# Ledger of designs, part 107: designed miniproteins, single chains, continued (3)

Each design is a single chain, and the fold is of that chain. pLDDT is the mean over its residues in the fold that is shown.

## One batch from the design tools (miniprotein)

Design m11723
Fold by ESMFold2-Fast:
Structure m11723 (fold): chain A 75 residues (1-75)
Amino acid sequence: MSLEELMEELRRLVEEAKRRVARARTDEELNAIVAEFEERVRPLLEALRGDPEALREAMELIREFGRFVAARRAA
């Protein structure tokens, strides 16, 4: 996959995970969604390790997702 394809796939996974988190009814559902997201994102992050700037952007997207999950738990 190209760098652009990797970043687009990552953004797609983040948006899909955010929708699933917003619909989650229990902490158990939330934990399962987060775990699945982490497993799906891991190979993309490994593929991005050769590009420090792309990896930085990817890590910022993941941190934003983490804040979204934390806000959902606190609500």
Scores: mean pLDDT 83

Design m11724
Fold by ESMFold2-Fast:
Parts: C-alpha cells; structure tokens; sequence
Structure m11724 (fold): chain A 85 residues (1-85)
C-alpha cells in the first residue's frame, strides 16, 4: 500500500514535468491504479483561460516504466517516453 502510494506520487511528478516542459500551467494532477496494474495520470492544464486535460498511462515494459500520453494537447499526437528507475 505505501509503495503503491509512492509509485502514484512519482507518476504524478513525472507527468507534471512533461506538461511544464511543454509550457503549460498545471492546475491539478490525479493518479489512479488501473485493474491491469497500469497507472493512469490525468493532468489538468490551464491555457489561455481554458482548462484542458492530458492523460498518461504508465506500464512496465522489459523492466522499464513506459509512459505514454493518450493525447498530447499541444501536438495532437501520442507520446511515448521510457522512464528508468
């Protein structure tokens, strides 16, 4: 339980960094464990008076954490990022 809480917080921090690197203002971040063991992170973004969301899914692939954006609000394309622990 405590380890999962720590993994969720780490996932939120990585998603925040990615959103901020795109020049977006982060309003709120939430993370949840999905039934398949993946971590879903939703980032709420403020851009020019509007609130938008970007969703990242963390999963393990060959021992690495892989984070994929379901949709990039800025580029309109999915992103794939390999995160090593």
Amino acid sequence: SSMMAEELEKAKELARQLAEEEGLNVVYIKARLLPDGSIQVTVYLHNNGEIHTETYIFRRVDGDWVMESEYSHLSGKPKRIVVKE
Scores: mean pLDDT 71

Design m11725
Fold by ESMFold2-Fast:
Structure m11725 (fold): chain A 110 residues (1-110)
Amino acid sequence: MVPERVLEAFKRVLEALKNKDFSPEILPDLAIVLNRGTKAQRRVLGALFVKVLGLTLPEVRSIARNLALTDEAIEAFVEGAREYLETGKLESLKDLPPELAKMAKEIFEK
């Protein structure tokens, strides 16, 4: 898969979270990020799913288990969610490209 497709999938998931429009139509984009994205992207989304949608750690893990092909991807997503619940911070934001980091930060500070 072209790297630009992964970044576009990540951006679409962020836009869905910003609008609180988490429909089944976004699941293919979330699956792309979980299976082809970076650890930082997975961790940021895990944290935002808790912050924006009010999901619990078991719910975050259930979503990851249904979409991710590897335990590494599942654990990165869940780790991001857990870190946010423990610290109130989005640490992996610094490892994102500046444009995507800005969008994720705006969603987080909402």
Scores: mean pLDDT 83

Design m11726
Fold by ESMFold2-Fast:
Structure m11726 (fold): chain A 85 residues (1-85)
Amino acid sequence: MKTPLEELRDYFLDLLKKIVEAKKIATPEQKAELDRLRSEAVDAYLKALETIEKDPSQLEKAVAEFKARLDEIGKRVDELIEQAK
């Protein structure tokens, strides 16, 4: 059974894998946007970890906010994948 922190990590890694796969079929312009989305995902992950480390009582809120942010980034990646086909 996964802990909330393991779930947060897996969610992040799944998005990074999706971005790597998208870059294989992307145009140069789309690759630049995918690199930006990757940076946004990394920043969101680090921010969530810092929030939890400073205040463990924020764990559920930080995980929920992080998942919502990654869902937004993931939708943008999906749009780029469809455009690259």
Scores: mean pLDDT 80

Design m11727
Fold by ESMFold2-Fast:
Structure m11727 (fold): chain A 86 residues (1-86)
Amino acid sequence: MTPEVAEADARRLLAAAPAVLEAIERAARDLAEGRNVREAVSTLVAAAIEAVAMRYTASQVADPALAAEAEAAAREILEAVRRALA
């Protein structure tokens, strides 16, 4: 991955992070209520995949501030997934 491609991907993933967190909260509510279990689990797995991809992208970013922001966002998403599954 080139640094330029990594930077563009990191910014795209960061822009999407609020929507991913909102989707995790909806999935957590559905699981707590015992509804849409398969869709909720699918949403949480997809969010975890995106967070891991964001962490990898952050490791390829040359700008340390952008890399740190992407890593922090990925960590927040993974922690939200973990809480939803608790």
Scores: mean pLDDT 84

Design m11728
Fold by ESMFold2-Fast:
Structure m11728 (fold): chain A 82 residues (1-82)
Amino acid sequence: TKEKIQAFLDWLAERTAGLPQASPELEEKILELLKRLRKEKNLLLSDEDITQLAKLLSRGTDSVENVENFFLPEAERFGLIS
């Protein structure tokens, strides 16, 4: 639901506060990762949600693989995937 997505975004924003901003190239790669996962896992995420998630998930990381490994369990915990 929209409420679950917002709760996840708010939690990520708080958790990543003060972490360094990613390069635009890394943020774009994470955006493409999230679009792929939306298709593969049938996630009910809008393009706006994916843009916000890419910005937050790219903070404090140097690896797209690390973002994927982090995102999937947390998205399941927040009820975004079954």
Scores: mean pLDDT 82

Design m11729
Fold by ESMFold2-Fast:
Structure m11729 (fold): chain A 105 residues (1-105)
Amino acid sequence: SDLNRQKLAAVALGAGLTDNGDGTLRVNAVGRRLGLVDGMSWDEAAAALGEAFRAAGFDPDVPVLMLLEDRAEELARALGLSPAEIAELQRLIAESRARRDALSA
C-alpha cells in the first residue's frame, strides 16, 4: 500500500532510528547528523527528514533513494556522513526491513 511505501521510505531515510516501543524514537549519531532528536514520533521524524533532504536538493519520496545505494551515498555525502556511517545506515535499513517482514509473515 502507499502508506507502507511511505513508512518504508521513512525507514530508509531515517536509518539509525530505534523504536522505543511507546511510539517515540531514539536516534543514534547518524540520526542526529540527519537533524533528528530523541523523542520524535515516526511521523515527526519522516517530516523532518523530508524537509532536510528537500533542502539538500533530493526528493525523499522517490523509492529509488531506498534501493539505489549510489543515491543514498550521494545524499549522505551532501549531509557530511562518512563511508562508515553510510554502511551503518544500510545495515540499519536492512534490519528494520527484516523485522517488518517477520511481522507480516
Scores: mean pLDDT 58

Design m11730
Fold by ESMFold2-Fast:
Structure m11730 (fold): chain A 71 residues (1-71)
Amino acid sequence: TPEHELVRKLARKFSESTDPKERRELIEEALKTLSPDLAKAFLQHALQHAIDQGDEELAEYVRRKLKELEA
């Protein structure tokens, strides 16, 4: 589906990005363009990457967004 293609594209850009601002913008784009279920899946992937890279600021940001989606 178009949404599955978009989530793969966003996930790839996120993994290849080294710019914290670009990573936040990709998360915001995902939240605006993806269904809630796909946005949650993307955020879980982003959280794992942030933890793996030791990016605590990004990990905290993603956790806040995940909490908002489950509220």
Scores: mean pLDDT 80

Design m11731
Fold by ESMFold2-Fast:
Structure m11731 (fold): chain A 73 residues (1-73)
Amino acid sequence: MKPSKETIRKIVEEGKKLLEEGASPEEVKEYIKKKLEPYVSPEMAEELASAIVTGLMAGVSVEAIAEAAMRLV
């Protein structure tokens, strides 16, 4: 089943929190990928995790990242 926007938003918020606590972008990407695997293919989880981490590092809002991610699934 495709993830809900609420599910994606929570995953993005968790990733942002990890970055704020000093986790590396690579560690956050792997965390997000793991959280997405129940909902999407491994290939899609990697694409989405990369896009989410890139957006967070660029200072894009959680809401905007979640909306963009929902367009990819």
Scores: mean pLDDT 81

Design m11732
Fold by ESMFold2-Fast:
Structure m11732 (fold): chain A 86 residues (1-86)
Amino acid sequence: EDSGLTVGLEKAAKLAEKYAKESKDPKVKELLKRIAEIAREMVEALKKGDTEKANELGDELEELLEELDKIDPELAKEIKQIIADA
């Protein structure tokens, strides 16, 4: 429930939502919205004990973060660090 991973994903989702609102780049804004959506879906899957769904969503999250890294590598690293440090 309050596992480090779920805490990190919730923080990452909030950070992504904040930066999505602040971003002037439509591509970055869309990627951040998707990252926040997937991170929140992962939290719900983990709370339900749905490890298979959580792993699938984790793969999608990794792909979105790689796309973000190509456009804004500092922001991608910050979000990855929040997930890792929880």
Scores: mean pLDDT 82

Design m11733
Fold by ESMFold2-Fast:
Structure m11733 (fold): chain A 56 residues (1-56)
Amino acid sequence: DEEAKKKKEELEKRREKAREILMPPLIKFLGLAPDTSLAEALARLEEEILAALKAR
């Protein structure tokens, strides 16, 4: 469907914009490879936050 295609394109644009905004600070903070995906970076950030909360 034409509408489904437009929705997919908008979702991909939003993902790329989120990656541009979030990836540089996440890469710097977590010491990640520059080719790391946004999903992997967010999962790593969640692990670090949980570890920090446990460490108090």
Scores: mean pLDDT 74

Design m11734
Fold by ESMFold2-Fast:
Structure m11734 (fold): chain A 64 residues (1-64)
Amino acid sequence: VEKLIEEFKKLYDELKALATPQEQQALDRIYKTFLEELKKMTPEEQEKALKEFIDILKRNLAAR
């Protein structure tokens, strides 16, 4: 799970670097909320959620 969290953070940071200051604030709130939700999940649920979010981030970066 740690490796998935690192990949997620790296992709998130890349997307955030392309965002406006207002968008960065919104992204920070979403990121913080997602990490808090992950703390309530089992390791299996965390892996699924991280993979899904990583896929979304990759699609967004590829579209720019």
Scores: mean pLDDT 76

Design m11735
Fold by ESMFold2-Fast:
Structure m11735 (fold): chain A 66 residues (1-66)
Amino acid sequence: MEELERVREEAREIALELGLSEEQAELVAQRAVSIYESLLKMGVSPEEARERALEFARELSQSLLE
C-alpha cells in the first residue's frame, strides 16, 4: 500500500520537475503505478518493478513535452 503511493509520488515528482502540468503529472503517475502493479503480477520484485515504473514515467514525461 505505502509502496504504491511512493511510486505514484516519485513518478509525479519526475513529471513536475520535467515541466509537465499537474494534470499531466497525475496521468504519468497513474500509468507508472499501473506498470508497477503489472510487473508485480508477473513476479518482478518490488525493487525492480519500482525502477522500471519510474524509468517509464521519465520516458512518458519526455514524450509529452514534445
Scores: mean pLDDT 83

Design m11736
Fold by ESMFold2-Fast:
Structure m11736 (fold): chain A 68 residues (1-68)
Amino acid sequence: GLKSLLSKAAKGDMEAAEKVGEITGLTPEQVINAIKVLKAAGYSLDEIAEILKNRDEKTLMEAALKVL
């Protein structure tokens, strides 16, 4: 499922990131960067899956601001 692909993409698996991108409409690089930002902001992989699946750009921007 998406959560397993996110776990692999979080470790730098580009094939997993590509598959997440197909589901979410992001590039593989955007997927990896979004996971890094959201994890650094304290989100779990379950929460990250929901954010990316729903294309929640507001939550992603808020997470980026918290990391900086």
Scores: mean pLDDT 80

Design m11737
Fold by ESMFold2-Fast:
Structure m11737 (fold): chain A 70 residues (1-70)
Amino acid sequence: AALDPEVQRGEMHVIAAAVYLTLKDYEGAAEHYREAVRHLRRALARNPSEEVRRQLEAAERALEEVEEKI
């Protein structure tokens, strides 16, 4: 299994953002989605992957939706 540490960091931030969403803490969720996007962009730039690209696109959409609630 070859997981880029940046992918793992991005995934952990997505999980953290999901927890903040259950608490309706949209500011906290947005911060963690921004960090997830940052890490996933770095991973994708280093080694392009359809799975990572889909994860990045999902995180970017989630960030946009959360920012509309702030």
Scores: mean pLDDT 85

Design m11738
Fold by ESMFold2-Fast:
Structure m11738 (fold): chain A 81 residues (1-81)
Amino acid sequence: MPPQVPGTSVKVTTPEEWIETVVEQARAVLAAIEDPERARAVMDEFMGAAEAEARRLGFSEEQIRELLKRLEALLEEHLAA
């Protein structure tokens, strides 16, 4: 199955709920990756796609920054484990 971009949940949600959904998807993706280099590459692409979607949805710069901060923290947690 081809990989899918996050943010297509077909639901009306708050920005916070959407961010939580994206973070949950990122966590599941990272859990399947053992190689740190691969995890960084996949997460970099994931973050780019998530930022583009958030911008399309009309999120503020602060909301986009919070999204990216949470995704980066998730990657750091994964790499530290």
Scores: mean pLDDT 77

Design m11739
Fold by ESMFold2-Fast:
Structure m11739 (fold): chain A 65 residues (1-65)
Amino acid sequence: MVSREVGLLIRLMGAAIEVPGASIRLEGDTIVVRLEGVPEEAAKRLKEIAEEVAKETGMKLVIEE
């Protein structure tokens, strides 16, 4: 449902705001996560959240490092 999808996307964006060097962009049906100079542990955690959100929303996921 749209309201659930929006909530999951807000969760992902909120997680990215707490990680310096991380940015999230939406392109149609694709979630793009960009990680610039992000520590490996923080990058791994953000990737896990992004994969969960992509799976639950049915969106494609692209990660750029």
Scores: mean pLDDT 78

Design m11740
Fold by ESMFold2-Fast:
Structure m11740 (fold): chain A 62 residues (1-62)
Amino acid sequence: MTQADLDARFQALVDRYRALARASGNQQLLDLVDQLVAAYQNNDMDTMAALYTQLARLVQSL
């Protein structure tokens, strides 16, 4: 994936999960989104991949 593709997908993902976190009142989901934003700002792609996996698993359990 190109950096531009990652940037666009990241923004869409953040918007989606923030909305879901607020609607569900799920603190764990909100915490994971905050960590994902921090990892993105630090260009930590390995941490982003791990957090994305955790987000997907948490959403499946909702």
Scores: mean pLDDT 78

Design m11741
Fold by ESMFold2-Fast:
Structure m11741 (fold): chain A 72 residues (1-72)
Amino acid sequence: SMEMETTIEMFLVMADAVDRAVERYLEMKQKLKEAGKDTPEAREKLREEYEEEMRRESERAKEKVKELLEKT
């Protein structure tokens, strides 16, 4: 049904957004280690940046989900 198809698409959009945020976080964490700047304070800042990235990705995913619901 269209409802099932929309639900699956919504799930994939959200899953993809999480995947992108996680990959960015891991990349930044690795760069922090390679720079010799791996301190608790730097980790806290990285966590804040990750939270901001998650918020942005979540808002983008919500907009896409809204578009899918309005279009269907």
Scores: mean pLDDT 79

Design m11742
Fold by ESMFold2-Fast:
Structure m11742 (fold): chain A 91 residues (1-91)
Amino acid sequence: GSKEAAEKAEEYGEKAEKAAKEGNVEEAKKYLDLALDYLWKAKTDEDKEKGAEAVEKGSKALLEASTDEGSKAAREAAEKLREIGDELDAE
């Protein structure tokens, strides 16, 4: 359930960061999309926080790769993270 989704979000976020640092923008983009999908499936705030941190690191690395594709994917990831953060801040 939620714990497995958070673990997958963290795993794919870390893979996205590694791929971006290695200059593999397409692979980083795919892993970032997977990390975001799993992050949306996490149900607890604690699980979401861990996954979000990994996605933020992957997104930043993809922006630093300085490609149009990487920049677009990173902006889309940042927008989805803001939506998740808004849900966490809503009482």
Scores: mean pLDDT 73

Design m11743
Fold by ESMFold2-Fast:
Structure m11743 (fold): chain A 56 residues (1-56)
Amino acid sequence: SEVLEEVEKRDPGIAKALREAIESKDEVIARVALAEVKRHLPDLTERVEKLLKEKL
């Protein structure tokens, strides 16, 4: 995913959390990871929300 690559380039920790949420289909982990995106990468929030809705 191009969005995950952009997140990883800017914050590898948040990217790892997002990948783990998607792989485990865990909505709670996804919500927590999305909150970190909103705080640290707000410009990517909409793209990440769209990805999570598609994958979860």
Scores: mean pLDDT 85

Design m11744
Fold by ESMFold2-Fast:
Structure m11744 (fold): chain A 81 residues (1-81)
Amino acid sequence: SEAAAKGENIVTIKAKFPTKEDLQKVRAAAETLGFKVIEFDEEKGYLEFEDLNASSPEVSNLIAYLKKKATEVEVVERKAE
């Protein structure tokens, strides 16, 4: 990817939601915006995204939205290889 070529970071995002309804709404919104959900667990309220470009404004906006809706958000950055 261009991010890998430029030494930009890739992020994995893990989010936990207080309700199944919140998880489903956030998943639907993210999928509508073209983000790939890698893992989801409705009973645990867990949602995961991988291989996102950390420099993307769309990814930055997703993280902000998740922090507003989720009880817990973990963002792990690594160098694109």
Scores: mean pLDDT 75

Design m11745
Fold by ESMFold2-Fast:
Structure m11745 (fold): chain A 72 residues (1-72)
Amino acid sequence: MPKKIYVPEHLIGKKVYDVLLEIAKEKGLDVEELLRLPGRIVLNLKDGSKYVYNDRYDTIVKKGDYFSYLPA
């Protein structure tokens, strides 16, 4: 099952890519592995919208947003 990663308060207002780098570091995850598999990370917005992580979106993370990821 996908696991939820809630965005730490200090990362709110940052770009998705920057937030994922910090979450990977804090959780001891391999950021390179997270970026390698399309759909492994999904950004869930507080309004119910979902975005699959890719290098093409410059989305700012807001309070109430969270990531879902499928661990190996």
Scores: mean pLDDT 65

Design m11746
Fold by ESMFold2-Fast:
Structure m11746 (fold): chain A 70 residues (1-70)
Amino acid sequence: MSEITPEELYEFFAKGIEANKEKAIEEARTVLGLDEEELEEVEELIERALEAARAKISFAELAARLEAEE
């Protein structure tokens, strides 16, 4: 059986963040009433956070996040 490496888990996790990013932006628009400029800034911050997470995510952290999402 194939084993999942930390790199593969990160890729899987990053795809989930990308999907949730769109949902978060829509929620910010509808709930917080943010303007397009504010939404673009939020999107940029999310992308920057994703880049930072890529550098710091460990195997244990990825496993814990996946467990919590179940």
Scores: mean pLDDT 63

Design m11747
Fold by ESMFold2-Fast:
Order: sequence, then structure tokens, then C-alpha cells
Structure m11747 (fold): chain A 71 residues (1-71)
Amino acid sequence: HMEEGLEKLEKAREEIEKRIAPYRDTLQAIFDAAVKTLKAAVDAVLGDPETARKEAQRYNDEANRLEAEAK
């Protein structure tokens, strides 16, 4: 289901942006890496939604870790 996979990727992207936004200047390199990987996951969603789902989950977890560490 393409729409389901795209929804999960968009949600993951928004969560990463929202959580990293206050720390963006300091953590820009890590943020850019996460965005780059999410773009790769978009191609995966068109072929394999489950792989994109797992990737989105990993980047959400990393965003949480960065936010906690920055506090």
C-alpha cells in the first residue's frame, strides 16, 4: 500500500524536523544525514513499504536520542 508507506515516511520526516529543529544548527550534519536517508526510503516505499517503515522508525528513534542528549 503506497499511501500507507508514504504517510509513515512523511510522519517520520515531520517528527525528525520537529524534534531536531531547536538543535538544527548544532546537529546539522546528523540532521542532513537523516534527511538523506529518508529520501532513499521514499524510493523503497514505491517498491517495499515494510523496508521504508523500518527505516523511518530508526530515524525517529535517533531523533529522540539526539533531543534527549541535547537537553
Scores: mean pLDDT 66

Design m11748
Fold by ESMFold2-Fast:
Structure m11748 (fold): chain A 59 residues (1-59)
Amino acid sequence: GTEVETDGHFHELPPNLRWNAAVLEQTVTLSPAEREELDRAVAENDEAGFLRLAGRFSN
């Protein structure tokens, strides 16, 4: 079709951010709060927030 609708900002996330988030979750044990922060960072396309969280595990 030719109709275009806003699929939401979530779908505009860079693949690398989504992939890194999934890898981090599988690599380390995240607390419930950390999992929520990770999900929010990915959903909001907040790369800085994601990197701050990931940095805690990437000494």
Scores: mean pLDDT 63

Design m11749
Fold by ESMFold2-Fast:
Structure m11749 (fold): chain A 97 residues (1-97)
Amino acid sequence: MKLNVPEKYLKKEIEKLKEELSKLKDEKERLEKIKEFAVRHLVGPSLFELDPERMEESLRLDVDYLAEELNLSEEEKEEVFEAVLAHARAIQEALFG
């Protein structure tokens, strides 16, 4: 309802991610795994929002939800958001610009 990705689907995928992250001891590897997950699951659905400003707002809500579920720091959350936003904008410009 509030997310671009169906919450039930996203919750299941986040639980799998949490299990994978629990096996990682390197903070950098953990953050890279989270960025890869966010790009994979959040970017595609966001491309249905054709207004760039609304797409950014929508992606921030999706990233905020992911950060809450994974207990990310503000710095980690912002890195994930920047990666997802840059990827989404690049695809949107290539496909719809």
Scores: mean pLDDT 76

Design m11750
Fold by ESMFold2-Fast:
Structure m11750 (fold): chain A 80 residues (1-80)
Amino acid sequence: MSLEELISALQAELDRLKAATTPGAQEREIARAKALIKDIAARVPEHASLADGVIANLERSPYPEALEVLESFLQHLEKL
């Protein structure tokens, strides 16, 4: 999968998380987002430390704070 495809997949996961109405659905979308962030970090090693920080923040952030964490990371990736 290309970096562009991974970023697009993470954007789709953010939209899915915004639509998630149950705690179980929210947890599943956050888990998928974490996996995509790890894959993105593997493609851009210079941002691996930032990606690790984002994952740690997602583990501490309940919905809806998780949305802000993901939006901030996606905005950072758009600058690449």
Scores: mean pLDDT 80

Design m11751
Fold by ESMFold2-Fast:
Structure m11751 (fold): chain A 66 residues (1-66)
Amino acid sequence: SAETYLRAVEAILRGDSETAKELLKKLVEDGTLTPGQALNFIMAAQEAGDKESQKAGLDAFDITNQ
């Protein structure tokens, strides 16, 4: 959902990598993550220096952009 996506991005901005990845996983499992949302998540993780979340976002983008 849009709410789950916004919470995932907010978690990255707060440095809460574990919550960000958990919420991203929920979006992928629910089938609600858009390719655009995945790209924004990747960009937010890159800006935050969160390499783990950046990798998780790239993996999620590949799943949703097929």
Scores: mean pLDDT 83

Design m11752
Fold by ESMFold2-Fast:
Structure m11752 (fold): chain A 75 residues (1-75)
Amino acid sequence: SLDEKARAIASLGRERALQVVRAALQSPDPETQVLAVKALGYLPKDDPEVRELVREALTSPHPEVQEAARKAMEK
């Protein structure tokens, strides 16, 4: 599942997880972008870089990515 993959990415540690997330957010595939945003939801929400990437995802042209970003902010 995407949630299992997202948790696996987050478990790489902050620095590696953010590298993977930034690369995945540049993918043209909306499912890959949703995976990246779900991974951000498992990282500390008070982290300034996590908050910045979630804010960028809220401006995505893909509704599923925007929804994942809203849910990440709620955790």
Scores: mean pLDDT 83

Design m11753
Fold by ESMFold2-Fast:
Structure m11753 (fold): chain A 73 residues (1-73)
Amino acid sequence: TEEELERMYEEIKRLAGEEAAEYARRVAERLIEHGFPVEDAVLAGRRLGEIAKRRGPEEARRYGEGIEEQLRG
């Protein structure tokens, strides 16, 4: 649970920096709050980190916003 999120945070911090890791953690925590399995939340966070690394923070933010929009609908 929290240990898996912390591991994800450290992995993304190494990959794409602290700001990307913080955002990925917030998105993953939101998914868990809405009843998603921890594994799915961690996978979403890791993908956000990869997007931040390869395409930059703006594309990562759009990906995260898309997830949050789906949680409302």
Scores: mean pLDDT 82

Design m11754
Fold by ESMFold2-Fast:
Structure m11754 (fold): chain A 107 residues (1-107)
Amino acid sequence: MEVELTLTSEELFSDDPETLRKIAQRLREAAEKAEDYVRLRIVDPETGETIEVRLTPEEVQRLADLFEQAAKAAEAGDTPENRQRVLDAKGQALSILARAREREAAA
């Protein structure tokens, strides 16, 4: 069964711990329900532009772990070290999305 999940670019670039935890939860739920693929739709609310990528449940689970790490870092307080941890986790998440997008373009 194909599972669909929609995120906004504003949610992806949020540093709010609650927003990051909600993203992680939605990703985990999508990974648990998906047998083969999760169709992730990323919407830019300013332009209405939509990017769609198909992710394996394993990739979605990794994204959930990264957003949970970002949420924990953001909750720990606004220090340079915690800010860097949020950026590192988000950078890894964007890398997974970029690789999935390239895989679809090659298929």
Scores: mean pLDDT 81

Design m11755
Fold by ESMFold2-Fast:
Order: structure tokens, then C-alpha cells, then sequence
Structure m11755 (fold): chain A 57 residues (1-57)
């Protein structure tokens, strides 16, 4: 399963705005060619995040 580390404090957007903290590990569900990623947070929430805010591991 693909994972990524959040490289800076940022916000993801789903049905609600989600705060992401630098150093959090998220599951990567999908990577879009426009530079966005769909991620699942440790608490189970799903959000779209700029790929520039992620380091894929």
C-alpha cells in the first residue's frame, strides 16, 4: 500500500476541510496527473491534498 509523509502543516479538502500536520503518515489512495492526491488520514477521513505537500515513501 502506498504511503506518504506530510512535509508541512497544510489543509486537505474533502466534503470538509481537514487539517494535516507535518510528519503525519497518510495512505495514498490515488494520485492525479494535475498534482493532487487522494489520501486517507489515520482517523479514517479522506481528503484531496496537493502532492507538493507529500513525500511518498
Amino acid sequence: MQQARVVRDTFGVGKEVVKLKKGEIVDVLEVYPDGWALVRLPDGRIARVGADDLEFI
Scores: mean pLDDT 82

Design m11756
Fold by ESMFold2-Fast:
Structure m11756 (fold): chain A 84 residues (1-84)
Amino acid sequence: SREEEVLKKIEENLENHSLLPEKYKEEAFELLKKAVKAAVEGKLEEAEFYIEKAGIINSLGLGETLKDEELIKLAQEELEKLEK
C-alpha cells in the first residue's frame, strides 16, 4: 500500500542516517519525525514531501562524508526542484 511504501522509505532514510555529519543528522531526523506524524494521521502526500526532503538532506550529508561532488550537486538540484 502507499502507507507501507511511505514507512519503508522512512526506514531506508534512517539506515543511511548513521553515516551523516551531525548537522545533517539533526535536520533529517526532524523531517522524518514530521513524516512519521503525517503518515500516522493518514496525510500521505505530506509524509512523502518530508521523506523526499529528508532523502535529499541525507544525500547532501553522505556526499560531504564521501567527498562526492557529483552527489552533492545532484542533491542540491533536487532540493531546488522541491522549492515551488
Scores: mean pLDDT 79

Design m11757
Fold by ESMFold2-Fast:
Structure m11757 (fold): chain A 89 residues (1-89)
Amino acid sequence: MPVVEEYKRELTEKVKKIVEEAKSMPKEEIEKLLEKEKKELEELKEFLEKQLKANPDLVYGAGAELLEFELELREELIKKLEEILKKKE
C-alpha cells in the first residue's frame, strides 16, 4: 500500500511538471512530445495486455493497479498537451 501510493504521487508530480513546462514550449516541441507520449502509451497498453494474457491473476495485484494508474495519467497528459497545442495554433 505505502509503496504504491508513493509511486502514484511521484508519477502525478512528474506529469504536472511536464504540463507546466509545455505551456512555455514552442509548438514544434509540443508536437514532438505528443508523438513520443502517444507511442509510449501504446507500448504500455501492449505490455499490460501481454502481461494479463500471460497471467490473468495479476489483474488483482498491485502491479496491475500501478500500470492502470500510469495509463490513466498518460492519457490525461496527452489530452492536456493537445489542449496547450491548440491554444498555440
Scores: mean pLDDT 77

Design m11758
Fold by ESMFold2-Fast:
Structure m11758 (fold): chain A 93 residues (1-93)
Amino acid sequence: SEELEKKRRQFGYYLVMEFVAGSLENMAKELKESDPERAKEFEELSKKLREFIELMKKNNFNLSDEEQKEREEVLREGQEKVDEWIIEELKKL
């Protein structure tokens, strides 16, 4: 029961990481000509999220406590970048 609950939570994080990584990839494409340095930052952050996604799949959604902490930090940074982009786009309206 507890192991299944842990895997369910990790799978939830996997879905959120897929969404955030995809958002960063789209934002990077849009910025490539106007702001190539920021585009590169988003691409590198998306790559880190994709690496955690692969690690989670490889380990059947059973990450160590250290890996979970690192994943949480990278995901938080990715979410912050997406939120900043949304605010910037809304200010242009």
Scores: mean pLDDT 85

